# Designed miniproteins, single chains: the designs that were tried, part 56

Each design is a single chain, and the fold is of that chain. pLDDT is the mean over its residues in the fold that is shown.

## One batch from the design tools (miniprotein)

Design m1940
Fold by ESMFold2-Fast:
Structure m1940 (fold): chain A 88 residues (1-88)
Amino acid sequence: SEAERQEQIAIADAMLAKLKEKKAEYEKDPRNQYLAQAYDQMAQVAQAARAALRSGSEEDFRALLQLAQQLEAQIKEYVAKYQEALAA
């Protein structure tokens, strides 16, 4: 539906803004270069998903959302393992 499509666009916009904010935060410290790069990659995926919505390719948008979710999960696992290693 049109309402569902507008909701998806709003979610994509909010996600993209948050990812760019996180990249800028981590980019300030060279020690966090990996995290800055990872959030930059997520932002690129989110931007591509937004473009797919505008082109009417809902299937491409859904595929890109799944990829973004997988990348977010991988980043969280990496951060958790790193924190555990520091605590040991």
Scores: mean pLDDT 73

Design m1941
Fold by ESMFold2-Fast:
Structure m1941 (fold): chain A 80 residues (1-80)
Amino acid sequence: GKDEVLSAIQKVMDALVKEGKITKETAQEIIEKFKKNLKENNISVATRNLEILLEKAQDNNLSESIINNIEKAISLLKEE
């Protein structure tokens, strides 16, 4: 559900902050944008943003655990 998607995004953001890739403020802004998109049922926009996040995670060689969390979030949003 939406809570599992947000949990996966939160784990990705926490890891990016820990690795110094983004600030806590930037992470919070990204999370709030995802919350808004999910609340407004902009599932296609949320999915696109997660796919962009996946590409950035892969380009930055983030851990397999982080990549798997993003892929899980995308899968949960694409399930009909």
Scores: mean pLDDT 77

Design m1942
Fold by ESMFold2-Fast:
Structure m1942 (fold): chain A 66 residues (1-66)
Amino acid sequence: SMAAALAAAEARGQAAMKRVREAIEEGSEEAVELGRAALTGEGRDPAAFSDQELVDYLREMLEASK
């Protein structure tokens, strides 16, 4: 059903967001890679951004998703 499909997609989204939050909190290289992937997905060039800017962008995306 549509409701079951949406619930499954939301559960996957929550798991992905949890992973992103954990990477940011840990200050891991994964946070930088996730920020780079997010910018690439938005059609922006991640090479124009520093590691800190990539993590900041990732953090802003999480806050926008509240």
Scores: mean pLDDT 74

Design m1943
Fold by ESMFold2-Fast:
Structure m1943 (fold): chain A 101 residues (1-101)
Amino acid sequence: SVREQMLAIVEALAARFPLLTQPPSPSNTEFWAKVKNPVSLSTIREQIRSGEITSLDEFEARIEQMHAAIHRYYAPDSPMVQLADEALALARAQIEALRAA
């Protein structure tokens, strides 16, 4: 099912990019001051499980939302931005492969 395929992509991303699985530490006060509704891979996983994300388009948009938020809060040279860029590229490649199947 599309749900199982999306969950498989999330688990692959979580294994590759563990820092993206949860929101930043509560000690990152700058991030938490600016982000009231953080999106992480765990958030996306829960939304797939709950049925809030039901399509590859919705899934891709949610990954893009996570990526955009990271770019907003971290400096361009931050390791976090580089991880977010790599995660988005990998997610898009896997989603494209599913669309082509």
Scores: mean pLDDT 81

Design m1944
Fold by ESMFold2-Fast:
Structure m1944 (fold): chain A 96 residues (1-96)
Amino acid sequence: EEIKKAIEEVAEVIISGSVEKLNALKNPIALKILEILSEESEKNPSASIEELAERVAEKFGKEFNLSEEEVEELKRKLLEALREREERLKKQLEEA
């Protein structure tokens, strides 16, 4: 339940790219997922969205002892959110 809620909050922050939503985020689980995402992005700047989602889900899953099903769900949701964000950024670049 708490993990599922954290995943939904993380997806909203990623998709929106909103600093206000990030700063308003109080869920410590969601904050930890975003922290790991930031660290993995910095360490692996050439990683694909797919690789990044997998690394984040695996690292968070090991640290918080998630089930294989929960790790798979986190990976899928992160991948969906990162792809949506990439599409929105591409549209903004075409409009600029």
Scores: mean pLDDT 80

Design m1945
Fold by ESMFold2-Fast:
Structure m1945 (fold): chain A 98 residues (1-98)
Amino acid sequence: DFEAEMEALREKLLGEDGRESMLKLLQLVGKYTIEKYNLDEEKLKNLSEEEIEELAKEAQEAIENKDEKKTEEYAKLVAALYYVQPEKVEAVEKKQVA
């Protein structure tokens, strides 16, 4: 049960390192997204850092253009990537802030 797992994670946020708990939360959301939308987990695992960076740029462009369908599609892919390739997603996010 996704809601029960989320509640347990919120309780852990009060005890120790909030960053680790937040990462686990994002990974749970990603896992749920893969299951709910039946995404190809193997295909997502094979995405390069460069391909993830391109997806992030396209997502931002879709938000700017108010394209709801593309924004939803990219949001699902990004959430799933936090579960299958969290290290590559973090690397891309760091590049966008710099």
Scores: mean pLDDT 72

Design m1946
Fold by ESMFold2-Fast:
Structure m1946 (fold): chain A 94 residues (1-94)
Amino acid sequence: SIEEVFEKLEQILKEAALAALEAGKEDALREIERIGQEAKKLYEDYLNGKISEKEFKEKALELAERVFELMKRHGIPISDSMRKLYEEIKKEAE
């Protein structure tokens, strides 16, 4: 469901932010916070009928991929729980 995709994206963002804080990567944390704001707006756009379910799922997957790319760029470890959440979003979007 769309709610489950959003909840999984929110959990990826929370885990990424915690990992960035633990690693002392303030620039990474700021980028994660910006992606979090985009995720919230994306969900609001869906709820207001501005985007389709398909567009929401595709863009949610893109945001999750941006979080992972950001973490890799900053040398922050990606947890197995984050990878599992990503795969579940991917199954919904693809």
Scores: mean pLDDT 89

Design m1947
Fold by ESMFold2-Fast:
Structure m1947 (fold): chain A 98 residues (1-98)
Amino acid sequence: SVEELVNEKLKGLNVSDLFKKEVIVIMEELPDNPELQELAEKLLGIELDGDAPPEVIREKFLDAFIKVYKENPEKAKKIALELGVEIGVLRLRKAVLG
């Protein structure tokens, strides 16, 4: 499951349960959302293959995200916040515009 993947990848990092829940939401939304993939690529400096299986997209994101977290936790938290805001905007846009 997405929750098991996130918990396994983030084990050993000193992160709150709320932060883990936010990362789980990003991992659930990311594979099916090209706009979110583009933002993640820009923020993490990686290239995601939108045609790859969901687990490959998630693994590549998490590996890059964990690397950033180990180097600069505050930068990683800001990246998670920006992705969470984008998810909220995309959901609201769909609800309002159809």
Scores: mean pLDDT 86

Design m1948
Fold by ESMFold2-Fast:
Structure m1948 (fold): chain A 94 residues (1-94)
Amino acid sequence: SAKDEAVARMRALVEEMEARLRAAGLPEDLVDQIRLALLTEIQLFEEGEVSPEEMLAGMEAFLARVAPQLSPEAQAVADEFLAGLRAVVAEYLA
């Protein structure tokens, strides 16, 4: 389904971001916290508990809260993740 494809693409974006955050030197505990928070939002969307817009807002709010802990390189990775996520959501809603 279109929803299953969107979920799979968003999970792939989380995995790519996780690898890049580790490569940027983020502490493993912080990378794991970010991964868990984002995968939780995707799961809530998959289960029909949140809308795509609510999921996106939750992820954006979470990443804004952790932004002070990110290096400029890690922030660029998070920004690219959000851009990819917005593209998946926009395609799903079309």
Scores: mean pLDDT 90

Design m1949
Fold by ESMFold2-Fast:
Structure m1949 (fold): chain A 81 residues (1-81)
Amino acid sequence: AKILSEEEIEEAVKLMEETLEKVKKETDPQKVEEILREMGEKLSEVVPESVAFKLAMAVYMAYETGDERLLEAAKRYLREL
């Protein structure tokens, strides 16, 4: 059974993608941390906290490692809930 609506999935995906693009362009580590924190807070408004945590961690790891497959895996996880 789908727990999330199509709108909620699209909003979460958009937030993750826009955040990763912003942090890739940011050179100040303090601003990167602030952007990632704000994403986590906004995700918690759209999806359950446990899901929001997993999504936020995937974006953080994609940024740290440069491996965008982690973001694609998070999108699949969200669509398969």
Scores: mean pLDDT 80

Design m1950
Fold by ESMFold2-Fast:
Structure m1950 (fold): chain A 95 residues (1-95)
Amino acid sequence: NPEALQQQRNELEFQRYLDQSRQRIEQLRQQGNLEDADAMERGLRLTEFLFKNSPLTPSDYEALLQELQRELQERDSPTLRNTIEQIQKALQRMS
């Protein structure tokens, strides 16, 4: 069943995304960048909630990406730009 195989691959890619995001949050905290870490953690919690309560879709990652892009418009930060790039790369791997 191609759909079952695609779902399994999507679940693995989502788990990798979560693991990378958690590592990035920890790095931000170690650097003393607590505001960016808190913002990323809130986005991650929202993404996890959507995944648990809805089928995994690319729009789950897009929702997180849009939230971070909105925050970047209010506060320009190299760290936020880098985080956005990492999420975009994760989305590209799902394609």
Scores: mean pLDDT 68

Design m1951
Fold by ESMFold2-Fast:
Structure m1951 (fold): chain A 92 residues (1-92)
Amino acid sequence: MRRRYEVDVTLEPGETITGELPVPDAKVRVRARADGPATVEFNGKTVRLEPGEEAEFEADLKAGETLKITVRAHPDATEPARVHIEVELEEK
């Protein structure tokens, strides 16, 4: 079974938000697009995004594991970072 979740977050310079999602046995694909300089961390993998950039993460997760996504806006940014996050789960 395939499930899709979308979240839009707006972060002031230096702010951090973390989201956690318990998952079944699934292949997970996360896509993050930033409109402002931000860092995205997905289960220990970190990617820096400049305005307009997009990052994709894929992982195979087992039941009982948690999908953890952290977004940090850079403290030196002049404007808020807007980040669109899309999570797609394909159950195995």
Scores: mean pLDDT 79

Design m1952
Fold by ESMFold2-Fast:
Structure m1952 (fold): chain A 86 residues (1-86)
Amino acid sequence: MPSMDELLEELHRGAEELMEISENDPEIGKLLAEVIRKVMAGDYEGALKLLEELEKYIREHLDEERAKEALKVVERMKKLIEEAMK
């Protein structure tokens, strides 16, 4: 089980990767900031729901190649949060 500090470090790394893939998409940035805020508050279920909203946004708004890369990052972030809930 990752510590809170390790979880936040990995989520920030995922956020940086998503911002690069999306070319600094402001909606993705907003959703990522809310995910981090929810995790810091201990609201892991809320964070997972926001990541599901982010996945939907990515599928609808990014091109196919960028969406595939971005969705891999989101899946990694979801798994990190799910492991922290155990």
Scores: mean pLDDT 84

Design m1953
Fold by ESMFold2-Fast:
Structure m1953 (fold): chain A 115 residues (1-115)
Amino acid sequence: MTEEEKKFYEEILKKLNEVVEEGQARLDALADASGDPRVRKAAEEIKRMLENVAKALARIAVEHGYETAVRALRTVENYLIEKAKAAGAPELIPVIRETADRMIEALKEVYEKYK
């Protein structure tokens, strides 16, 4: 990785982690409000997956570009939505969608800076 690619990766990862932390806090609030152990279990699994997604997306963005990173994120978003449905926690879906949309915005902002 070049010095410039390293700075680009670090800036993307920082912004994606900030979005993930906000999404995780909202998932926790929904799980607490529901009082359903199934919703709490689903929220904890989705929280862990979002952490892994941020790191993977930052790498994909640097190595394969913005459009590929956006497509990868939309694939993960759909997978997380189906997981929430299967777990009986559809109340988590709006937070999953909003977190993905905010991650796309964060990616776009960094790409516009490094034009």
Scores: mean pLDDT 87

Design m1954
Fold by ESMFold2-Fast:
Parts: structure tokens; sequence; C-alpha cells
Structure m1954 (fold): chain A 75 residues (1-75)
């Protein structure tokens, strides 16, 4: 589903790990392909890595809010 993928991409860009993991759980519900799941896991790992960087800017709340809206629409 395009909305779930877009929500996950925006959550990862916002560095909101919890929201990215929530979007990844929706992939289990839609029976996504192994390749799609691997790409989604890669995005979550990137968000985790960036969140651990002390020089990274704070999480982007506007992107996180947009990701939440897309995820709610996908439900």
Amino acid sequence: MELIKEALELAAEARDVELALEALKEFDKIEASPEEVAEAVGLVLRAVGESLDPNAPPPDEELAEKAKELLEEAK
C-alpha cells in the first residue's frame, strides 16, 4: 500500500523510530513481499542510526505529524 510506505519513509526522515516501527507493523497486515519488508526494515535502521547521532538535528515534528496522518488513512 502506497500510504503505508510513504508514512514509513516520512517517519524515517523525521527520525521518529516509534512511528517508523508502527508503520512497519502495518506491512505484516498487508502481506508485503520480502523485498518490500527488507526495504522498510532498512528505513527503520537508518532512523535508529540517525537518532543515536549526538550531532543530528532534533526530530522533525512536522514530518512526523504528516506520517501519522498517512498511517491513520491507511488503517
Scores: mean pLDDT 75

Design m1955
Fold by ESMFold2-Fast:
Structure m1955 (fold): chain A 77 residues (1-77)
Amino acid sequence: MEEAEKLAEEYIKRVRELAEEAASLMSPEEAEALRKGTERMIEQIRKAAEEGDVEATKKLGEKSIEVLEEALAAAKA
């Protein structure tokens, strides 16, 4: 449980950082949609961590970071 929760907090921190960067480069409407999507991703990561599933927490965290890195790259283009 503690290991999965610590891992989740690390992923959530990175996810929030990427979402804030991407949102700052988007229109207000796109930024609002991204923030709502980001909160849903964070809820999924936290839920997996609460279940003690380290592997699911890792997969959800990595996928969320990948999605947000793609969003940031698109916003910069």
Scores: mean pLDDT 83

Design m1956
Fold by ESMFold2-Fast:
Structure m1956 (fold): chain A 82 residues (1-82)
Amino acid sequence: MLSDEEIEEIFKESDKDGDGYLEGEEILRFAKLLREKLKLKVSVEDLSIEIGTTAALFFDKDKDGKLDFEEAKELIKYFSKK
């Protein structure tokens, strides 16, 4: 399981503009980094879809399609169990 520091590094590396949110292409980058770090046996495309769906159902309070740090952290914990 990833440490809180590793989760923060993945989030910061995905958040290209530094606004504290992941959207669009940044979510795809997040999926890529998460796949590599966890050695997940899924495509980046499939993982991006699952991230978007999971965020919309459980974490995106306003359903605006943006992921903040806490939402990204919970998603990483969720995927680290699979």
Scores: mean pLDDT 71

Design m1957
Fold by ESMFold2-Fast:
Structure m1957 (fold): chain A 83 residues (1-83)
Amino acid sequence: SKKELEEEKKRQLERIDEMSPEEQREEARRYLREAQEALDNFEDPDRIRMLIDLARYAAEKAGDEELLREAEELERRLRRVYR
């Protein structure tokens, strides 16, 4: 459900806040890979959006502008595929 996804997102955000910048970059890459696979498999758009949001948050915390751009591109692709 949407509420379960919001609670999961909250837990993951707290985890990211405790990471080093290097760990945050690696976590952002993992979320981006998961989001891309989920998008390619036509999975739940709410889950894909959560993964993209988590990737963007981790990239912002790490100060990695390239990963942030990749997250923004995936969000644009999500909007085109499902909207």
Scores: mean pLDDT 87

Design m1958
Fold by ESMFold2-Fast:
Structure m1958 (fold): chain A 60 residues (1-60)
Amino acid sequence: ADRAALAARAAAEIAEAQARGEQNVATVLKHSSQAAGDAMRAAEQRRVDALREEARRAVA
């Protein structure tokens, strides 16, 4: 069904964003402060939450 295809695509985009976010946080933690890493993690989580909200609306 079209709805299932939209959900699958959204899930893939969310998973990719999460993987990139984890890599970005790890890089910041290696080369910068814990506070900078925490700020990056918060920003990446907000990005993922926005994608989840888009996915929810796309299949609703």
Scores: mean pLDDT 80

Design m1959
Fold by ESMFold2-Fast:
Structure m1959 (fold): chain A 66 residues (1-66)
Amino acid sequence: SLEEIGEEVSKRWGVSKEVGILAAEKIANEGLSPREAGEKVSKEMGVSRIAGVMAAATAKELLNKQ
């Protein structure tokens, strides 16, 4: 589930679960690349660009394993 992806992203990168969920939603529902999803999440959630992109890259990895 997106919530499980958010929890795993949170554990790996020290960001909130909501950051991971939002990144996964943008990738799965909007078809965004990890870079584009991460940049949007960075702006919307107020996390660093690096944190947003790493969260999005991890979310894509976890989505592809489901």
Scores: mean pLDDT 84

Design m1960
Fold by ESMFold2-Fast:
Structure m1960 (fold): chain A 78 residues (1-78)
Amino acid sequence: EVEEIIKTAEKYLKRAEELLKEAQSRGNQEAVDAAKTAIELFKKAIEYAKKGTPEDLRKASIYLTAAGVELAAAELYL
């Protein structure tokens, strides 16, 4: 299910990038930091998903979950 992980991560990566811009415009440093962390973690999820081994897909899922937590934090800080 490489395509679904990548598609989900790319969708939420775009959302995290939008939140980063909003957080920067509002001067909210906590939201900026959370959004930056989410972006890095979504990029890691995509990187590991593209490798396609079962172990790498497990890592991709862990990064995707962690990224989702940071994305939610960025939204809550705004």
Scores: mean pLDDT 86

Design m1961
Fold by ESMFold2-Fast:
Structure m1961 (fold): chain A 90 residues (1-90)
Amino acid sequence: SEAHEHAAKAYEALEAGDLEAAKEHLTKALIAAGVPEEEARLSADLFVSAEALAEYLQTEEGLSPEEAARLAAEAQARARALLEKLKAAV
């Protein structure tokens, strides 16, 4: 399926250290799996970069750097756990 194709490419990009390509392919995999585009893009960023999530929380939600870093770490752990459950469900 399209979702599996993009998921495989995201994994290959992660192994190559190409975080931007990994985010793009993971975003497309999530969209193909039925996740809305904005949520898919955010989820991909959260998965590959706690730093990107911390920046988002500071710029969009107005959180302090310290609060953003804490929440980013917690959200990344939660997002990773969710993705592990999704992998187990197939």
Scores: mean pLDDT 71

Design m1962
Fold by ESMFold2-Fast:
Structure m1962 (fold): chain A 75 residues (1-75)
Amino acid sequence: SLAAELEAGRREFLEGRRPTAESLERGAEHAEKAGEPEIAELYRELRRHLDDPERVLELLERIVELGEEWKEKKE
């Protein structure tokens, strides 16, 4: 589920493991299947900027923010 992908990615990042292109594409696919194209595009934008740690943090914060909104909407 999108919620599981969001939590897994956040946990990996907090543990000092960088997201991989594969994990970000998986997140984008799950976001599209959940009907959240904005979150899917953020995952793809993050994948394009993996070499920029500051940009990675900015995009991850936005993904988490929209993910929390999505969870609230589904509950």
Scores: mean pLDDT 74

Design m1963
Fold by ESMFold2-Fast:
Parts: sequence; C-alpha cells; structure tokens
Structure m1963 (fold): chain A 102 residues (1-102)
Amino acid sequence: SEEERIERARETMYRRLTEVAGLSPEAAERVAEIIELRLRGEPSKVVAERALELARSLSVEDAVPAAYIALKEALKDPKYEELAKEAADILTAGAQALAANR
C-alpha cells in the first residue's frame, strides 16, 4: 500500500540520519516526520515552516538536516526569502559547530 511505502521510506531516512549523518535518535525521528510530510504532498511552505521550527528546537549540531530541508523548500518561492535566510543561518552555525567538535 501507499502507507506501507511511506512508512518504509521514513524508516530508511531515520536509519540514514542516525547511521550516516550521526543525529541523535530523537532528532532523526523528528526530521523523518518532516520528510513524511513531503512524501504525503504537503505544500513546500508548510514543510519549510515545520522544518525551521524543528531546526530552532534542536541542538546546533543536530539542526543541520532540518535547516537544510527548510532552506530547500523556502527557496522554491521568493516570498519566503526571510525564512530561507534564517534557515541558512542555522545551517551555517550547525556546520561550524560540527567542524569544531571534530
């Protein structure tokens, strides 16, 4: 079913976020929820706003994937330039923190 396909995609993304991207289990689960919104056809604005809210709630290091999703979705419409700027700032800060902690 389509629901089973979405669930498998979510589980695959969770595994990649934890095993490859090194996110905490809690952060990875919440990012996977945002990816599920896209798979279910939610508008880019909704996905961008939810991803930005998540990025703001996570540690600087764990915020990188959520900030990247927010930036990518916000860049689809020039009306969301301020959201894109905030997402880019969080992404930059997270990338710098990851570099400093390695």
Scores: mean pLDDT 85

Design m1964
Fold by ESMFold2-Fast:
Structure m1964 (fold): chain A 83 residues (1-83)
Amino acid sequence: SIEELAKKLKEKIETLSLEELEKNEDVQRILAEHPAYVALLREEIRRHPEDYAYLAELGRRLFPEESDDSRIDLLAYLHLQLQ
């Protein structure tokens, strides 16, 4: 489920270098190639915000300069890469 995948993503992000994540030049390309996944994750967060509060907080911490939509997109990219 997206919830289980979000928990795994949180654990992996906590072990990765923030600098590596912020400098990943392929992020925007992969997000553009997977808009359906991004849309599904966004809708899931919208429908069950309390279940994903930790993911929203993680996005704010990792990507403070990004918009809310961009943070969701970046987290979706990381989820796809960290499977």
Scores: mean pLDDT 57

Design m1965
Fold by ESMFold2-Fast:
Structure m1965 (fold): chain A 55 residues (1-55)
Amino acid sequence: SLTMAQRIAILEGLTPEQRAALVAALRDVVEWGLEHGLTPEEVSARIEAVIAAHA
């Protein structure tokens, strides 16, 4: 899993437009997880995957 420092480094390396797209994608993952009744651990894993995909 990604550390907080790694997550911050990815976010800081993005343009404002790329960062906005990542935030939108993270929102979609959280909304999907809530709709499907995922555990916090499952939602966290999907968030990490989305962040890694934007690295």
Scores: mean pLDDT 76

Design m1966
Fold by ESMFold2-Fast:
Structure m1966 (fold): chain A 82 residues (1-82)
Amino acid sequence: SPYEELIQHIEKGLEEIEKIKDEKEKKAVLLHMVRQLLTHARRHNLPEELIAQLEEALAAVEAGDLEKALALLRQIKETLEK
C-alpha cells in the first residue's frame, strides 16, 4: 500500500533524524526526506489534504523550523495509522 510505504518511510526517517546532533545536517536530511515523501504522495495520487500537509512540513524545514516540521510529520503518521 502507498500509505503503508509512506508510514514506514516517515517512521524510519524520524528514527534517523533522532540520531543526528548537528542542526545543519538534520535540516539537510529532513529536507531530502520530505521531498521524497512528496514525490511518493504525488506519484500515487494520494489525497490533496495529505500533499498539503507534506508541503507545509517542507516549508517548515526550508524556514529552519525543524521542531514544527517534525511535529507535522508525526501528526501525518498518526493520521495515516487511523
Scores: mean pLDDT 87

Design m1967
Fold by ESMFold2-Fast:
Structure m1967 (fold): chain A 68 residues (1-68)
Amino acid sequence: MSTEEKLALAREKLEEEAKRLGLKPDSISSLVLPDGTVVVAGYDRARKQLLIVEVHEGEVRVALVEAV
């Protein structure tokens, strides 16, 4: 899977999880690590919630954290 495909997958998953959780991300950031891992994070300012999606070695991981 290419970096572009991983970014697209991570963003799609972020959107799906945000809708499921009732979140409205105000800002979205992406980071590509040297090992090919892609991380996309969306921050919902009103709810103080950070939604993180990581794509590594074909595996997708999702985390929801309360951001200060």
Scores: mean pLDDT 80

Design m1968
Fold by ESMFold2-Fast:
Structure m1968 (fold): chain A 67 residues (1-67)
Amino acid sequence: MEAYRALAISDGPASEEEIELRAKIAASPEEEAKKLAEEYGIKSPIQESLEAMKEAIDKLIERNKKK
């Protein structure tokens, strides 16, 4: 799970496929991330980080695309 989160909010060089993947995660962070958290049984503590994570993903995508 952490690897998945790092991939979504990674702040480094990435291939076109990686950028597209991050965009998909940003588009469905609430559904995808929530589903993953439930599947791993870490929904309670993850719910708090999900709020910060989805916003970080959105900012990361914007910076990566415009910078």
Scores: mean pLDDT 53

Design m1969
Fold by ESMFold2-Fast:
Structure m1969 (fold): chain A 74 residues (1-74)
Amino acid sequence: MREEALQALDEAIEHLDKKDLKSAIEAVNKAAEAMEQLGRTVEARRFKLEVLYAISKGDLEKAKELVQEARDAL
């Protein structure tokens, strides 16, 4: 539910701060799955693609911004 999505988003921020990209990606995927379960399928897919793209570019600051935006939207 919403708490599960928020927890996964918080985990993603923590792992991005630690530059643990593998755990950050796992947390992003977990957050997207929880958002889909909330009926936010389009937002979840967009969020996942945008954050993973930012991580792939090494733009961890942008990745954190996108995770925070998703958190604020919940």
Scores: mean pLDDT 83

Design m1970
Fold by ESMFold2-Fast:
Structure m1970 (fold): chain A 64 residues (1-64)
Amino acid sequence: SADERERQFIRDDLDQIVEYLKGLKEKDPERARELAERLIRQIEGSDLDPDLKEEFIRRLQEVL
C-alpha cells in the first residue's frame, strides 16, 4: 500500500541519516552531536507515527 511504501521510505531516510552522522562523527564529533540532538527535537515535535519516532530517536541517540 501507499502507507507501507511511505513508512519504508522514512526508514530508508533514517538509515541514510544515521550513516551520514556516523561519518560526520569521525570528522567532527561536536557537529555530529549537535545535528543529532537537533534532529531528535524535531522528531519529538513531529506528527510521525509514535513507533517510528521511538525507533528514529533511539538510533540517533546511539550515534551520540
Scores: mean pLDDT 79

Design m1971
Fold by ESMFold2-Fast:
Structure m1971 (fold): chain A 59 residues (1-59)
Amino acid sequence: HMSEEERQALLERIRDALERNYLLFGMPEEKAREYAEKHAEPLLQSHLGGLADARAQGA
């Protein structure tokens, strides 16, 4: 159970981390930002799904 505020905060952190990584790999700033925004939501969905599954398994 994640609030909208928590989801938005996590999305911003993921977006920032992705942008920094793309810049470190030599991607142009404009492209890095676009890619971070495009991939942040799918990555967040996968991450949240994985966390929920791990919690359910009681690992």
Scores: mean pLDDT 72

Design m1972
Fold by ESMFold2-Fast:
Structure m1972 (fold): chain A 106 residues (1-106)
Amino acid sequence: SRAELEALLARMRAEGAAPDRIGLGYVRLGREEEAREVLDERGLLILELALLGSEYVKNQSDVEKQKEILERMIALLEKMKEIADPAEQKEIDKAIEELKKELEKL
């Protein structure tokens, strides 16, 4: 439940849990502002990417909006790649390639 998740997040903060885990918990509660306060640069980019993914699904009938969202998602992934380790960079490159392929279909 939401109340149980809120109590868990408060306990995790008190115990010094990783900020990314706490931030993702706030995202699940729909508390974007609190998530942004605790997330680092990497976590903020992941949050923005997730929000754009939700907007993409909502705009399935709007091809121009879908193109705009995909281009913004690619730009965010390129920013993530700049702060990622070499193994993560390979995974991000694959994600970028798949999104570019999807953009070409529209």
Scores: mean pLDDT 76

Design m1973
Fold by ESMFold2-Fast:
Structure m1973 (fold): chain A 94 residues (1-94)
Amino acid sequence: SNPEEDQKLIERALAAAERVYEATGDPVAKEAIENLKKLLEISKTKPLDPIMVVSLALNAVAAETALWMGDYEEAVDAAKSITGLAKELIEKAK
């Protein structure tokens, strides 16, 4: 993926994590927001693993769907997946 495409997918995951945090107040969602903001800055200068970036976007869709259904536990679980993927992408970019 090119950096512009990666940024769009990360921004989608960030928006989803922000919505989970607004709805639940769960610190896992806040951690996801912080890691995604770091990852967004890295994505401007470094190529990222495209499969993992797509996985971030898929977990964003899962979080959004869970929030729409009122399933806050599933929304938080999606945010856990998002923060784990973001941390791994940050580590690999070093």
Scores: mean pLDDT 88

